# Designed miniproteins, single chains, continued (2): the designs that were tried, part 89

Each design is a single chain, and the fold is of that chain. pLDDT is the mean over its residues in the fold that is shown.

## One batch from the design tools (miniprotein)

Design m7086
Fold by ESMFold2-Fast:
Structure m7086 (fold): chain A 107 residues (1-107)
Amino acid sequence: MEQGRKELEEGVPEGLARMVVSVSLLAFSKMTVDEIKKEIAKNLKKMKPEDQKFFEKNKDKKAEELIEEAIKYMTEGLKAGKDQKNVISLAVALVGQAKLKELKEKE
């Protein structure tokens, strides 16, 4: 059964992406705007330059579009065998940016 987790991660990368996005949304819902900004900055520092550029290109999209991009990027990245830490860091940063956009729209 030690193989069960690997088979799930390889067979259902979209499920893992949706889980990470959902957990990140819940975590950010408990944070202040300043805490969310710090968490985004922390994740950006852990990324490769090309993924930082992807974030910068997408950061001005609507909150819903940022969530969809996070799920898609993480799903495709996991399927392609990309560095999990880098893929997760970019997905978390996009989710944090989506939460900042949502909070700004309420002002």
Scores: mean pLDDT 77

Design m7087
Fold by ESMFold2-Fast:
Structure m7087 (fold): chain A 80 residues (1-80)
Amino acid sequence: MKALVVVTEDAVEEAVELAKELAEKYKADIILTASRSGRSAEEVAKALREEGYEAEAFRSAQDAVDAARKRGAEIIGALV
């Protein structure tokens, strides 16, 4: 299983486009989004889910990474 971890600080539109490009390129099974407030992460995750991607939002990069590790996933990381 491959998990794409996307950390964003208010760049929602750019994070959505980059997440789509990286998920297709690396064949990610799930996209895990993170932002300090969780709000931008949830907006990115919601946009990705509306386009048919499996995505989940977290309130920190560490929580997203820990979730991926708990699933035994190979981690691909991106900062936007």
Scores: mean pLDDT 84

Design m7088
Fold by ESMFold2-Fast:
Structure m7088 (fold): chain A 98 residues (1-98)
Amino acid sequence: SVEELIAQLKSKDKEVRLKAAAQLGHLGDPAAVAPLAEALAEADENDVELITALASALMRIGDPAAVAPLQEILKKTTNPKAKEIIGRAIEALGGTVE
């Protein structure tokens, strides 16, 4: 089921991607951390709903391994709302933002 949900993060259907992110967060499997961070890096930063879902999933899993990938994504992010969401996820996972 985790492998199927990871594949669904790459769906052309936004609702499928949103549901996959939520379910991966609920399962809490650390194997989802790298795929969720990759999906966040590939996401349109103006898609605040998707950014929120992916960041929330990473926070729910609670694995600090997400901190470094999120810090790299934050450096390339220009949308103020996306910056706020990603920054909160970094801090919630024990990282720092500048």
Scores: mean pLDDT 89

Design m7089
Fold by ESMFold2-Fast:
Structure m7089 (fold): chain A 85 residues (1-85)
Amino acid sequence: SGLEETQQFIDQKVAQFRADGLAAVQSDPQNAVAKLNQLYAQYKQQGLQQLLQRALDTGSAGPLELQRFQQQLESVRQELLALAQ
């Protein structure tokens, strides 16, 4: 249950980053790369902090969940950067 809730958290954070990043690319293509990198840094920092809190409070997050979050977030960043040209 706790691991399932943590995976849902990861999926939601990655999806939010994708949506915000896509909006940034569409609304301001000239500054898209800079905005995507700023969003990436913010989502990564916030997500890692919340996953570390879950690890401390419930043990429902560990190195694998932290790594999975970072890998999924980076994958979406690369997709969005390709769209930004």
Scores: mean pLDDT 87

Design m7090
Fold by ESMFold2-Fast:
Structure m7090 (fold): chain A 91 residues (1-91)
Amino acid sequence: MKKTLTIYQVYVEEVSEEKKKKAEEIGKKHVEELVKKDPNAIGVVVSPETEEEAQKKALEAVEKRKDEASEVIVVADIEGEEEAKKAVKEL
């Protein structure tokens, strides 16, 4: 099946809670937009560096791999963490 590839960097727990919450919210918005276009998108992985870096990397990953990926590789830090872990095991 054709699947949308959505990759944000995996959030690392060592950063502050405020930064974690912001990164997850940004990732969630991007995934929601992608899921509207492709229901095979299955979560989000967000970088803990900054919201700007997380957005930039996510957009670059989607642009580079969109419509060419045969599998969806998504790792979520909060919402869908269990589903994301299962998706990573399929790699």
Scores: mean pLDDT 47

Design m7091
Fold by ESMFold2-Fast:
Structure m7091 (fold): chain A 97 residues (1-97)
Amino acid sequence: APLTPLEQKLLAIYQTLSPEQQELLTEVGLRLASTVDFTPSSEDQARILLLRFLLSLTESRSAEEVVDEIAEALGLSEEQREALLEIVRRVLEQLQA
């Protein structure tokens, strides 16, 4: 299916992340897809799933609260949690610019 303008922008933001942040976002996205019994047809689909989920949650909650919930649900380490929080903050900043 063709990407929406929002999904295209989210993938463009993903491409501005460091290689380490890109790897973490992809891994977390794939884990999220697995927990909701969804099989993505591509890694980009898993990345979009996670980014859209993060955006939806941050409409009513802080980035820290959203990351805390995801880290608890997926069993992320403290280091992975801190890295994911940095990614979320960067994505939100890039979308507001």
Scores: mean pLDDT 79

Design m7092
Fold by ESMFold2-Fast:
Structure m7092 (fold): chain A 120 residues (1-120)
Amino acid sequence: SAVELVQKVVDWLRSLGYFPSEESLLKLENVVLNLARLDEGIPQELVASAVSDPITMQDIVDAMESGEISSPIELIDALIRAFEQYVRIFPKDSPTHKGMLSYIEDLHELKKEIEEQLKA
């Protein structure tokens, strides 16, 4: 379920010693939940028609568990890539398209926060 994917992401970040703020954690949980819902609602064949290498939230979790995604920055980059694939599918004037752009903006803000913590 989408909720189980959210829990796996949160547990993995904590296992790496990354403890985001309550606001950042809520943004990340909402991003993961909504990506998982897009993956369930949109046919994979339609995604494959728009991008050469489609990625789902499940693929991202599998990559985290295998160690292919080994840092919070790599996680954020994978999430951005996943939403960018869906942005290509939806009409530019749709509420769904605007919502996905908002999630991409939240992810770029989270990436900057993580990068600043890594410099310290």
Scores: mean pLDDT 82

Design m7093
Fold by ESMFold2-Fast:
Structure m7093 (fold): chain A 65 residues (1-65)
Amino acid sequence: SPVEKVVKAALEMEGVITRDDLAEKTGLSKEEIDQADLEIAKKTGMPITGMEVNDVLKEELKKLL
C-alpha cells in the first residue's frame, strides 16, 4: 500500500522527512504522499512530512507495518 511504502522509506531516512525525498524513494506522486501522510497522522497522532527522524517517530511508524 502507499502507506506501507511511505513508512518503509521514512524508516530509512535521516534528518527532516520531505515530500520530495519520499516521492523519489517510493515512486509515488506528491498527492499520494499527502494522502499516506494524512492516514499516518490519523493512526499515530502526527504527520511525518516536515518531522525530523528520531527514535519516538520510528517506534510509532513500526506499529503501522
Scores: mean pLDDT 81

Design m7094
Fold by ESMFold2-Fast:
Structure m7094 (fold): chain A 98 residues (1-98)
Amino acid sequence: MEAEKYMDKAVEALLKKDYETAEKYFEKALLEELRPLVDKELAALQAQKERHERLGVTGPTPEDIAIAQELAPAREEGQRRAEEIEEEIKKRVEEKKK
């Protein structure tokens, strides 16, 4: 719902050729939609940092590699979702132009 409102504001700004405002609202829409995926990535990075500090290592561990592989599907989903948001904004702009 919040992402939807930001998408609508981005579309309105694009129709007015206010590209700076459109970019701002597009970024806000992406952040709202991708928040759960971003939070998961940040949690993984924090856990890696704590593990490296505890073990006194600076390079990747086998566990770090396994976690990266587990996160790969979520990263693909995030990219797909970002593309869907961009396409939806473009579609709404075209529909309002007729």
Scores: mean pLDDT 76

Design m7095
Fold by ESMFold2-Fast:
Structure m7095 (fold): chain A 67 residues (1-67)
Amino acid sequence: MKEVKRARLVGVTGLVAERELGLRVGEEIEITIDHDTKTATLVSARGRRVELTAAQAESLLANSELI
């Protein structure tokens, strides 16, 4: 099953994502989590695509501003 979440990268979480994933603070992201494979795909407003584990995606969403 795929779950889609949208969030804005803010604060310290946004700074970490900029450093580690090449994203930007204040950027909107869309994360598609596939619970069957335990993987996630992140797509930024600029079209940057990043593959994550479901656990990494959940952690990022928990520390971001949900839209």
Scores: mean pLDDT 76

Design m7096
Fold by ESMFold2-Fast:
Structure m7096 (fold): chain A 66 residues (1-66)
Amino acid sequence: SSANQEAVKLLLEAAETGKIEELAPKVQALSGMSKEEIEERVEQIKEERKKVEELLKAGVKLSEPA
């Protein structure tokens, strides 16, 4: 659904920009997730991105073009 896609986009944006306070209410409106759930998901996304970044620096190939 478009609401789910927008919510995911906002979660990724919050993880990227750190603007969780601004974006969390919008995610709540779109997804029905609690603020606590949103904060947990953003932190999870940040940790996964950090792991992916370290793997890229180590020369591991991902699905992204070189």
Scores: mean pLDDT 75

Design m7097
Fold by ESMFold2-Fast:
Structure m7097 (fold): chain A 51 residues (1-51)
Amino acid sequence: SIEDIEAEMKKKLAELLASVPENPSLEEAIQFTAESLRVIGEAFDKILAAK
């Protein structure tokens, strides 16, 4: 369901946030930002496919 996809997205984003080091490098910050956007994009694609 769409609700399950949203829950999975939120879970993955929370896991990414938990993995961020206290003092991330610029490269690490860019990687975490890109990965967060990828997770959000995948969730939206799944929602569109589920309709």
Scores: mean pLDDT 81

Design m7098
Fold by ESMFold2-Fast:
Structure m7098 (fold): chain A 60 residues (1-60)
Amino acid sequence: SAAEAKKAELEKKIEEAKKRIGEAIREAGKVQNKSEELLKQLQAVADEAAAEMKKARDAM
């Protein structure tokens, strides 16, 4: 059904968002000697991905 196809798309978006969060955490770990501003940017990426996951779950 169309609803099942939409759910599959949302699940894929959640998995992509999880991957982005993991990448942001890994990059933050590499940036131990860099500025707080860059760490804040990486945190913003993680927060945006988490918000997209929540939107996708709310749309299910």
Scores: mean pLDDT 78

Design m7099
Fold by ESMFold2-Fast:
Structure m7099 (fold): chain A 72 residues (1-72)
Amino acid sequence: MSDEEIEKEVEEIVKSQPGVLEAKAEKVSDTEVKVELLAESSAAAMQAMIESAKKVREKYPEIKLKFTLKVK
């Protein structure tokens, strides 16, 4: 799978979480993806981070997510 496909799938997983307003994913290394997440609240941001990390780990166990959380 290409880096672009991984980034797109991570973005879709994060955006599917309740209270997420924006998500962008960037592959930084073979084992790391950086995610910028804008949520409506701190609780929504934390929940989205936890659930997204679980889903990504199931598909890509070698990939670690680094989150930058922003709240409106």
Scores: mean pLDDT 81

Design m7100
Fold by ESMFold2-Fast:
Structure m7100 (fold): chain A 82 residues (1-82)
Amino acid sequence: MVTIKFKDLEGKEREVSGENLEEAKKKAVEEIVKQIKEKFPELSEEDLEEIKEYLLEKVSEAKNAKEAEEILNYIVEILRLL
């Protein structure tokens, strides 16, 4: 089991766990996309799907949980500035 910890769009610490690194990455991205939908309700389902694909591509570069946490925290920090 792999656990990824990251700060969400509200600045709260979140934790997701998966059977492997790829599952944990997917769960973390799904949590972020859910919060993006809540913060930007004007976004269409197609827009949210594009954002999800982008986030999955970025986090795919991570070789371990620590790298995934660093990438996700960086992305969330940028999104919080919007």
Scores: mean pLDDT 83

Design m7101
Fold by ESMFold2-Fast:
Structure m7101 (fold): chain A 78 residues (1-78)
Amino acid sequence: SGEELKEKLENIERVKKKVEELMKEGKSLAEASQEIIDEARKNKEPIYGEVGVVEMLYAGDERAKAFLEKLKKEVAEL
């Protein structure tokens, strides 16, 4: 549904900001991703897939970039 696509994009953007904050504090991409996963597990937030997409995106995976661009377009067209 449109709400599921919006929630997924909002979760990805939230994870992106958190990764950027943790990396600015001197953490690696892997350390930042793991910290977000550990916090999500503690808070029972099922955002593990979105963390994976962000980790792949910042690692330079073109498929993750294409996925995010497609998701942004689909949400904008709702």
Scores: mean pLDDT 85

Design m7102
Fold by ESMFold2-Fast:
Structure m7102 (fold): chain A 87 residues (1-87)
Amino acid sequence: SNEEKIKKLQELTRELSKRLKEALAANDMEALRQHVIEFAKELAELFPEFRELAEELIELAKDPSATVEELEAALKRLIHAILEKLS
């Protein structure tokens, strides 16, 4: 159901936020990028209609020149697109 999918999205987003804060505090950019990649993969499984947008985020996270700000912006776009579809 949409309610269960929204709950799972919220749980994944909360866990990602925690992991990103920990990686930033440790200055571990490799861990930060890996957490973004795993999050995007999980969202592609949960919302197959957003697989292409999730893959774009994965490719951005694999780019070592991509900034934290660019990754945060791409994450927000993906999450917003999913929430708009579910509302």
Scores: mean pLDDT 86

Design m7103
Fold by ESMFold2-Fast:
Structure m7103 (fold): chain A 71 residues (1-71)
Amino acid sequence: SALEREIEAGVVRVALAVIERYLNSPKLTDEDLQKMIKLLDELAARARAVGDDDLAERADELKEKLLELLK
């Protein structure tokens, strides 16, 4: 339903905001980065499943930034 899709998109949006805020932490480890990358893959897939392409793109962009930090 439209309501269920809106709730799912809302959950993904909040999760992305939390990850973005956590990236400002000076204590972020490589293990933390790898866990976040896996979570971002799941969040992007969930956003696409509800048709929110802009939200999925935001998750993919954040994942790319995390992959750069692991170089």
Scores: mean pLDDT 85

Design m7104
Fold by ESMFold2-Fast:
Formats: sequence, structure tokens, C-alpha cells
Structure m7104 (fold): chain A 62 residues (1-62)
Amino acid sequence: EEKLEKLRELQKDIDAGAPVSYLRKKLEEIFGIKVPESATKDQLLELIGRKGGELERELARR
């Protein structure tokens, strides 16, 4: 539940033009994963979408 709320905040930050470094840091904090420094903004957005879909699926199952 908390991860989904943080992910929604991150999506709002993206719309506001948040920098790649901010997106990377937030994504690592939310999911506890290591994001490669070589990752582009587009790759980060794809990863956010993938992780968001996994969380929604998990919550719907509960």
C-alpha cells in the first residue's frame, strides 16, 4: 500500500519535470532495488510502469 502511494507521487513528479537523478533515487527507495547509472529516463519510466503493474496485481489479489 505505501509503495503504491509513493509510486503515485513519483508519477506526479515526472509530470512536473523531475530530473533523472531524482527519479532513480526515488525508484530505488520505493522498491529497494539498484538502478543502473547507465539507465535512461525512458528506461526508468518503463521500469516504473512495470513495477506499478506488479504492485496493482498484488493488491488486487489481496
Scores: mean pLDDT 74

Design m7105
Fold by ESMFold2-Fast:
Structure m7105 (fold): chain A 65 residues (1-65)
Amino acid sequence: SAELDAQLAKALELYKQGKIDEAVEILRSAMEKYGLSPAEMLQLLQKRFGKEEGEALMAEYARNS
C-alpha cells in the first residue's frame, strides 16, 4: 500500500541520518500494523531498496529488538 511504502521510505531515510532507534520503531510499527513477519519485511525491503539496504535495516531491527 502507499501508506506502507511511505513508512518504509521514512525508515530508510532515518537510518541514513543515523537515527537508528526511530528507523527500527517504524519497522516494528509497520510489521505490527500490516501483519508482516521479520522474514516478509526483509524480502519487502530488499525488493524496494536493494539487498544490502534491506539486510542492514533488518540487522538493526534484530539488534534493537
Scores: mean pLDDT 88

Design m7106
Fold by ESMFold2-Fast:
Structure m7106 (fold): chain A 62 residues (1-62)
Amino acid sequence: MLTQEQLQLLARALERISNGEPLSEEERREAARMSPEAAEMVELAELAMTDPEKAREYLKSL
């Protein structure tokens, strides 16, 4: 489970993605260090920004 501070960092990253700002590889690596779930959320959010159809397909596979 993520700490409150990690959740705040993740929330800011997701907010940037939702505003059309892709994350850097370093930011993705930081998410992966938090947890596998955090890394997947960031990857899915970025995929939704760049290719919504693939993001939808990925969600259906979960």
Scores: mean pLDDT 72

Design m7107
Fold by ESMFold2-Fast:
Structure m7107 (fold): chain A 86 residues (1-86)
Amino acid sequence: SEAEEKRDLEYLEEIIKKYENGEGSELPEELKKKLIEEAEKLGKKELVEILKNEAVLIEMEDEEGVKHTLLTTKELIEKAKKEAEA
């Protein structure tokens, strides 16, 4: 829906802003290794590549004040940023 698309864009803009402000953190190495092992066991090859390549954790807060941790990549953030600047 148009409302969902608007919310997705607002979340994307907030993710980009937090990343540019240096609020993004690297996935802890122990957690990263564990998630890669589990993803490999489940045959999720795309998730393995995401976890290996510049994974970033960004903490977001929803409208109810609940904190969510988003797993993304620097590549996806940079792509989104370029599309927003176009």
Scores: mean pLDDT 68

Design m7108
Fold by ESMFold2-Fast:
Structure m7108 (fold): chain A 65 residues (1-65)
Amino acid sequence: SIDDKIAQLEKTIAELEQLKKQVEAQLAAAQAAGDERRVLILNFALMSLKIGIDLLREIIEKLKK
């Protein structure tokens, strides 16, 4: 059902939000260490996760209509 698909997508978003928190913690640690290369990589990873989460939220909104 559509409700089952929405529930699965919401679970996926929750898992990606948890991963995002882990990446944010790693980014803070890299910034504190002055690891400029790691900061760059983690910033790109964080940006990609944010875009992915936003796209999944958009899909849920379309499914609710």
Scores: mean pLDDT 89

Design m7109
Fold by ESMFold2-Fast:
Structure m7109 (fold): chain A 87 residues (1-87)
Amino acid sequence: MDAVTRAIGLTLRGIGYLLDKDIEGALESAKELLELAKKYKDKWTAKLALKIAEQALKLAKKLGDEKSAKEAEELIKEAKKLLKELE
């Protein structure tokens, strides 16, 4: 229950940061979602982390933020690896 509420809250926070073009905030939300997914072995939370990281990558590339783009690519790779482990 608490883990689900936290995952929803982190996802909404990540979406808020993306709307504000705060890529670092969005990436931190994705990192927290990914750690939550690892702790609870939750495929749904891992998919949410992946979605936020993918949107952060698109925004980082559009804004020319190479550092955030690289960080987003690493998070996407880690989230995809976790999703395969949970299948």
Scores: mean pLDDT 85

Design m7110
Fold by ESMFold2-Fast:
Formats: C-alpha cells, sequence, structure tokens
Structure m7110 (fold): chain A 96 residues (1-96)
C-alpha cells in the first residue's frame, strides 16, 4: 500500500474499534467483519475491493449514528468512522 492509503486504513481501523465498543453487538460484529474484509483486500492489492468495503463501513457507521441519535459519544465515533472510511475509499479508487 502507498503510505497515505496505509495511514488512512490505520485511522479507519482505530475508528472502527472505538465505534464497535459503543455500538450494539450486531452492528459491532458487522463493523469488525467489514474491517477484516477491507484488510484482506488491502493485503491482496485489491483496491476495488478495499474501496467497496470502506464504502460499506461508511454506510453502516451512518446507520449506527441514526440508531443512537440520543447518544452524542456514539454519534461522534460513528461520524469519525464514516469520514475515515470515505477517505480510504477515495484513495483506493485513485489507486485502482
Amino acid sequence: LEAETREALRRLLEAVGELAELADPEAAARLIELASRALTAAAAGDYAGLAREAERIAELAREVARAHADDPETVAAARRTEEEARRVAELARRAA
């Protein structure tokens, strides 16, 4: 991975970890699964796959924010996760 994409992916993984601690168990398990798929795609040089899984993480984070609208800590973690995921997707698309 290019250094910028690797750093963006590292930030995304940190954000997913923080969000998973705050989210309900089903959403947490799904976030971890998508993060694992993103890591697998990155390791294989599959930029299209990395972009796809990052977009799916962004979508799920947005759903978690809506489901927890009364919890500002979870909403903040979800928004961070969505932003980091969008950055990974953009960088991956440029590399594809």
Scores: mean pLDDT 88

Design m7111
Fold by ESMFold2-Fast:
Structure m7111 (fold): chain A 76 residues (1-76)
Amino acid sequence: SSDSPLDRFGKALVALAPDDATAARIAAALHAQDPEALSGEVARLVAERPEVRPLLRRLAEQLPDHWRGPVLAALE
């Protein structure tokens, strides 16, 4: 277990995932260290559930630079 901003963001996304397939894609993007793939999953989640956007934005603001930019862009 870890309390890093990326781990907190990843755990929040997995908890918000509507199904196991979405959770698996999120985990794969995190494992591959692929911010663009992760931002695609974020965009899909907020399109389906706009109410989670403020929470995800607060967590995303704490991300390292190379994750923060793509993820924040997906939250617009």
Scores: mean pLDDT 84

Design m7112
Fold by ESMFold2-Fast:
Structure m7112 (fold): chain A 82 residues (1-82)
Amino acid sequence: EAQRRLAELLGVSQSAVREALELAKRGAEAIKNKDVEALRAVHAEAKARLDDERVIGLLASLAHLLAEGGSLEDLLEALERA
C-alpha cells in the first residue's frame, strides 16, 4: 500500500518505486556502516537506473530514514503532511 501511494504521489510507476526502495535499502546499510564508497556506488547506480531527479532525491531521503530505523510509511506520512 505504501509503495502504491508513493507511486501515485510522485506520478511514477510502482516498478520505479520498487527499484528506488531496493537502492534505498542498500544506501541505508552503507550509511549505517559509514561506508562512503558503497554509498557513492549506490548513488551512481541510482543515477544510471533512475533518470528522475525527484525520485533520486526521495531515494536519498528514504535511505537516511531507513538508516535511522524509520520506514517507507514514515516517509509517506512526512510527504503527505508537507
Scores: mean pLDDT 75

Design m7113
Fold by ESMFold2-Fast:
Structure m7113 (fold): chain A 88 residues (1-88)
Amino acid sequence: SEEGIRATGRVAAAAGEKSPDLAAGFAHTLAQASPEDILNATKAAGEELGVPAAGSGEGVRETMQRLYEAAKKDGPEAAVALARELGA
């Protein structure tokens, strides 16, 4: 599960490094999407960026839920900041 958390964080952080707009769009999607949609978006982004997607559904789910809750509570920028921290 820890590997899933790091993988999801790395994907979100990599998107942010390529473009602030890309990171903002991802965080905005997290704020408005269901947990399942967030999981699917993260997996797709990981595949596009060439970052290994989490092989553990449990770790990915937990990370997605944390990002979703951060976005809902403190806005999309908070979710991006958390993603960078978790991807370290």
Scores: mean pLDDT 61

Design m7114
Fold by ESMFold2-Fast:
Structure m7114 (fold): chain A 98 residues (1-98)
Amino acid sequence: STPEEEREKALEIAEKLEKLLGNPEIARTIKELAELWYEAATTPDEEKREELGKRGLELLKRLVELIREFGVDKVAEALSEILGVDKEDVLEGLERLL
């Protein structure tokens, strides 16, 4: 997939997740991460990539906090529905980020 296609997929997941969970902060944080990843993947500037990487790590920590506060199990259930994969596989993936 191209960086553009991966960005579009992440934005679609975020919108579906907001509809299922009713939590705009989780969706917004995922969208911000997707845009930072897209900028990092497409910029020729190595210093800008390093700056975007640091900002991405801060947003990822915020996303982890929001998921924990909302409920890991509820987020895993919604992601399972959106992605068409087993909830157990989603939980394993989330545990590796948490």
Scores: mean pLDDT 84

Design m7115
Fold by ESMFold2-Fast:
Structure m7115 (fold): chain A 71 residues (1-71)
Amino acid sequence: MKEEFEEIAKADDFERMGRLSELAVRLLDMPKEEQENALKLAKEVGLQEDFERTLKMARRGRAEGAAPPAA
C-alpha cells in the first residue's frame, strides 16, 4: 500500500489522479481499517487531499446506489 502511494506521488498529474481513483474503488471492498490506513499513507506522501476526495466520492456513490435518492 505505502509503496503504491509512493509510485502515485512520483507520477505526473494525469496518471496520479487515475491511479488514486482506481485505488479508492479497490479500497471500497476492503475493511474500514484498511481505508483509514490508506488515508494515513496518502498523507505521508502528500496525496492526502486528492485521495481523501476520491475515496469519499467513491464511498458516497456506492452508498447512494443502495439507498433511495435523498435531496
Scores: mean pLDDT 72

Design m7116
Fold by ESMFold2-Fast:
Structure m7116 (fold): chain A 64 residues (1-64)
Amino acid sequence: SSELERILEELKKWAEERLKEDPTIDLGLITQEVAERMRELGLSTEQRRYVATEVTKWLEEQKA
Protein backbone atom coordinates (compact mmCIF):
# COMPACT_ATOMS: atom_id res chain seq x y z
CA SER A 1 0.00 0.00 0.00
CA SER A 2 1.02 3.64 -0.40
CA GLU A 3 2.45 5.61 2.53
CA LEU A 4 -0.82 7.56 2.81
CA GLU A 5 -2.82 4.30 3.05
CA ARG A 6 -0.48 3.05 5.80
CA ILE A 7 -0.92 6.31 7.74
CA LEU A 8 -4.71 6.13 7.35
CA GLU A 9 -4.80 2.58 8.75
CA GLU A 10 -2.53 3.55 11.67
CA LEU A 11 -4.74 6.53 12.54
CA LYS A 12 -7.88 4.38 12.33
CA LYS A 13 -6.34 1.85 14.75
CA TRP A 14 -5.27 4.64 17.10
CA ALA A 15 -8.75 6.22 17.02
CA GLU A 16 -10.37 2.80 17.61
CA GLU A 17 -8.20 2.24 20.69
CA ARG A 18 -9.17 5.70 22.02
CA LEU A 19 -12.86 4.85 21.56
CA LYS A 20 -12.42 1.42 23.21
CA GLU A 21 -10.72 3.04 26.24
CA ASP A 22 -13.61 5.50 26.64
CA PRO A 23 -16.77 4.68 24.64
CA THR A 24 -18.35 7.96 25.86
CA ILE A 25 -15.57 10.13 24.43
CA ASP A 26 -16.62 12.98 22.14
CA LEU A 27 -15.78 12.00 18.55
CA GLY A 28 -14.84 15.64 17.98
CA LEU A 29 -11.98 15.25 20.47
CA ILE A 30 -10.72 12.14 18.66
CA THR A 31 -10.93 14.04 15.35
CA GLN A 32 -8.92 16.95 16.83
CA GLU A 33 -6.23 14.52 18.03
CA VAL A 34 -6.12 12.87 14.58
CA ALA A 35 -5.66 16.33 13.01
CA GLU A 36 -2.75 17.00 15.40
CA ARG A 37 -1.11 13.67 14.47
CA MET A 38 -1.49 14.46 10.75
CA ARG A 39 0.24 17.82 11.25
CA GLU A 40 3.14 16.03 13.01
CA LEU A 41 3.44 13.69 10.00
CA GLY A 42 3.72 16.64 7.57
CA LEU A 43 0.75 15.66 5.40
CA SER A 44 -0.49 18.13 2.78
CA THR A 45 -3.82 19.95 3.23
CA GLU A 46 -5.45 17.67 0.63
CA GLN A 47 -4.07 14.52 2.29
CA ARG A 48 -5.27 15.72 5.72
CA ARG A 49 -8.80 16.35 4.36
CA TYR A 50 -8.91 12.90 2.79
CA VAL A 51 -7.68 11.16 5.95
CA ALA A 52 -9.96 13.18 8.25
CA THR A 53 -13.00 12.29 6.10
CA GLU A 54 -12.11 8.58 6.05
CA VAL A 55 -11.38 8.42 9.81
CA THR A 56 -14.64 10.23 10.61
CA LYS A 57 -16.70 7.83 8.45
CA TRP A 58 -14.95 4.85 10.03
CA LEU A 59 -15.51 6.15 13.59
CA GLU A 60 -19.22 6.66 12.87
CA GLU A 61 -19.38 3.00 11.75
CA GLN A 62 -17.63 1.88 14.96
CA LYS A 63 -20.04 3.73 17.29
CA ALA A 64 -23.19 2.47 15.51
Scores: mean pLDDT 77

Design m7117
Fold by ESMFold2-Fast:
Parts: C-alpha cells; structure tokens; sequence
Structure m7117 (fold): chain A 75 residues (1-75)
C-alpha cells in the first residue's frame, strides 16, 4: 500500500464512515455527516494520523446518533 498523508487518511476514513451511515440513513443525512467529518479532518491535519482518526471517529459517533434520532422522529 502507498503511504498516505494525515489529511488523506482522515478524508478516506470520513468517506468510509459516511458510506456505512448511508446504509441506515437518508442520502441527505449521510452527506451532511461526510461534509462535517471532512471539515474536521482538514482542520486537524497538523495532528498525527492516529489522533485525527480518533477525532473523526468521536465526531462520527456523535453525528450518527443525532442523525439516527432525527430520522426516527421523521418516520
């Protein structure tokens, strides 16, 4: 595998998590999560890869819970 920069790793992880969320959520909610996670990765690219992935995961868990609650309320 080719070595990736911290930003690339964060963006790839954000895309992967948003795609997983898209299986359970509407496309609009999944895209909102993707956008926010990519923004977080861009803002934190000065951190180590592990620290960026940890921040993206924690924010994903929060956003996913909020999106699931919103989707359930609209059902």
Amino acid sequence: MYQKGVLDLGLEFADKKAAEAGKELTPELAEEIRKKLKELAKENQSLSALEVLKKVKEEYDRLYAEARAKQAAEA
Scores: mean pLDDT 77

Design m7118
Fold by ESMFold2-Fast:
Parts: structure tokens; C-alpha cells; sequence
Structure m7118 (fold): chain A 56 residues (1-56)
């Protein structure tokens, strides 16, 4: 899955140095903001993203 195919509200697994699993809260050209299962938000630079998958 490409970062450009992500939508706000998607549940995703993102590999960017480490694995992040969460809900997409915001997408910009430079960053994807995820809400993790513990309620914490993380900002992931698009340039650091190696792989993205939609989770079911």
C-alpha cells in the first residue's frame, strides 16, 4: 500500500524504523499522524516509511 492511498480513519501498520499500529488521524505531504492503541499520537515522517498495510 502506498502512503498516497491512505485516508484519515484507516487502521494501518506502518514500518518506519519500528512498527507502528494505529488509526490515521492526519495525513500531510511530509507526515502521517497515527493514534496508537494506547491513545498516544505519533508523527511519522513520510520519508522514513518503509512499508504501510491496512489492518483488518
Amino acid sequence: LKVSELKVGDYVAVLAGELYIGKVKEITEDEVVLELSNGKEVKIPVSEIKEVRLVK
Scores: mean pLDDT 80

Design m7119
Fold by ESMFold2-Fast:
Structure m7119 (fold): chain A 90 residues (1-90)
Amino acid sequence: SMRDILNELLADLGLPEVDVDSVSELPEDKLVELLKALAQRVGLDGVDLITKLLELKDASPEEIAKALGFPERYGPVLQEIRDLIASKFA
């Protein structure tokens, strides 16, 4: 499920488990923690991560995962993060 993939990614990033079924249901503080942890994992600052996600606006889940250096199975969650960022900053 999306919840299982999201919680696998959160565990991989050293973040606590959440009880939501989509990235869009995350409270803002948890979304900020997730974005900071992603930026640190991929070796970017927060602004550069947002820019990279916006450049990937038309990328498939698998392409997003590859571009960020994550396993393809995280693609659906990374796509939801991209879409949420695009909705706020595009």
Scores: mean pLDDT 86

Design m7120
Fold by ESMFold2-Fast:
Structure m7120 (fold): chain A 67 residues (1-67)
Amino acid sequence: ELPEAVRALPGDARVTGAGMRAMADSIERGLSGEESHRLAMRAMVEEARRRGLLSQPEADAVLRWLD
C-alpha cells in the first residue's frame, strides 16, 4: 500500500521539481507512461530523503513498493 508520507511530497517545490525532471526525461526518451511515473516517483522519494522530509526506513519502504 502507498505510504501516507508519499501523499505529502508534492507540497515541496524541490521534490516536485525532481519528479517533473525525471518524468520529462523519461517521456523524451520514449518510455511508457507507467515507467515514466515510476521513475518520477522514485526521484521524488530520493529527493525527499536527501532533504530530510523522509527518514531512511520510510524512503526504503516507498522505493520497495515502487519495485
Scores: mean pLDDT 71

Design m7121
Fold by ESMFold2-Fast:
Formats: C-alpha cells, sequence, structure tokens
Structure m7121 (fold): chain A 93 residues (1-93)
C-alpha cells in the first residue's frame, strides 16, 4: 500500500463580506490503517498565526477502520498562506 499521496486541490477566488478569500477544494481517500494529515510549511504556519486564517475541514488526523473518502474544504485570506498547506494520507503502522 502507498505510504502517502498528496491531494490535488482546486483553487478559486471568492468574495465574502467584501473581502477576497481563497477557497481550496479537493477529495482524498484514506485507507484503513492510514491517517489523514494536514500540514503547513514554515511560512504557512507563521502566516496562519499572523493573518488569522480560518481552516474548515473534518476528521484531520483520523485513522479510519475502513477506506474513507474525505471532502476537503479550506478557506482563508487571499495570499501565500494556503500555498504552504499539504494534505495527504500516510500509513500509521
Amino acid sequence: SPSSSFVKMKSQLISENGKNQVLLTGTLTVRRGEQLVIRFGESGKKAVEDEGVKLSFSDSTVTPDRDFLYDLVITGTQGGTLKEIQVYARSVR
């Protein structure tokens, strides 16, 4: 079984409450014995803290008992923060 695979994300600019935001959407199948992982690069971690970017996703760091398809939705301010986000599945055992 593969140890990890990165999700391919669709990016879209949206306008909400008069502010420009970036919407990232994608899907990821997490296999039994794997874990959903969402990580930030060094600059992405700092930018989340500095910009107060809101991330909305379910079941981060979950290890399912069966194969599961996750719908991923990530929103934040327009800028570099979202470019540093990596979403993947990894083997836990």
Scores: mean pLDDT 53

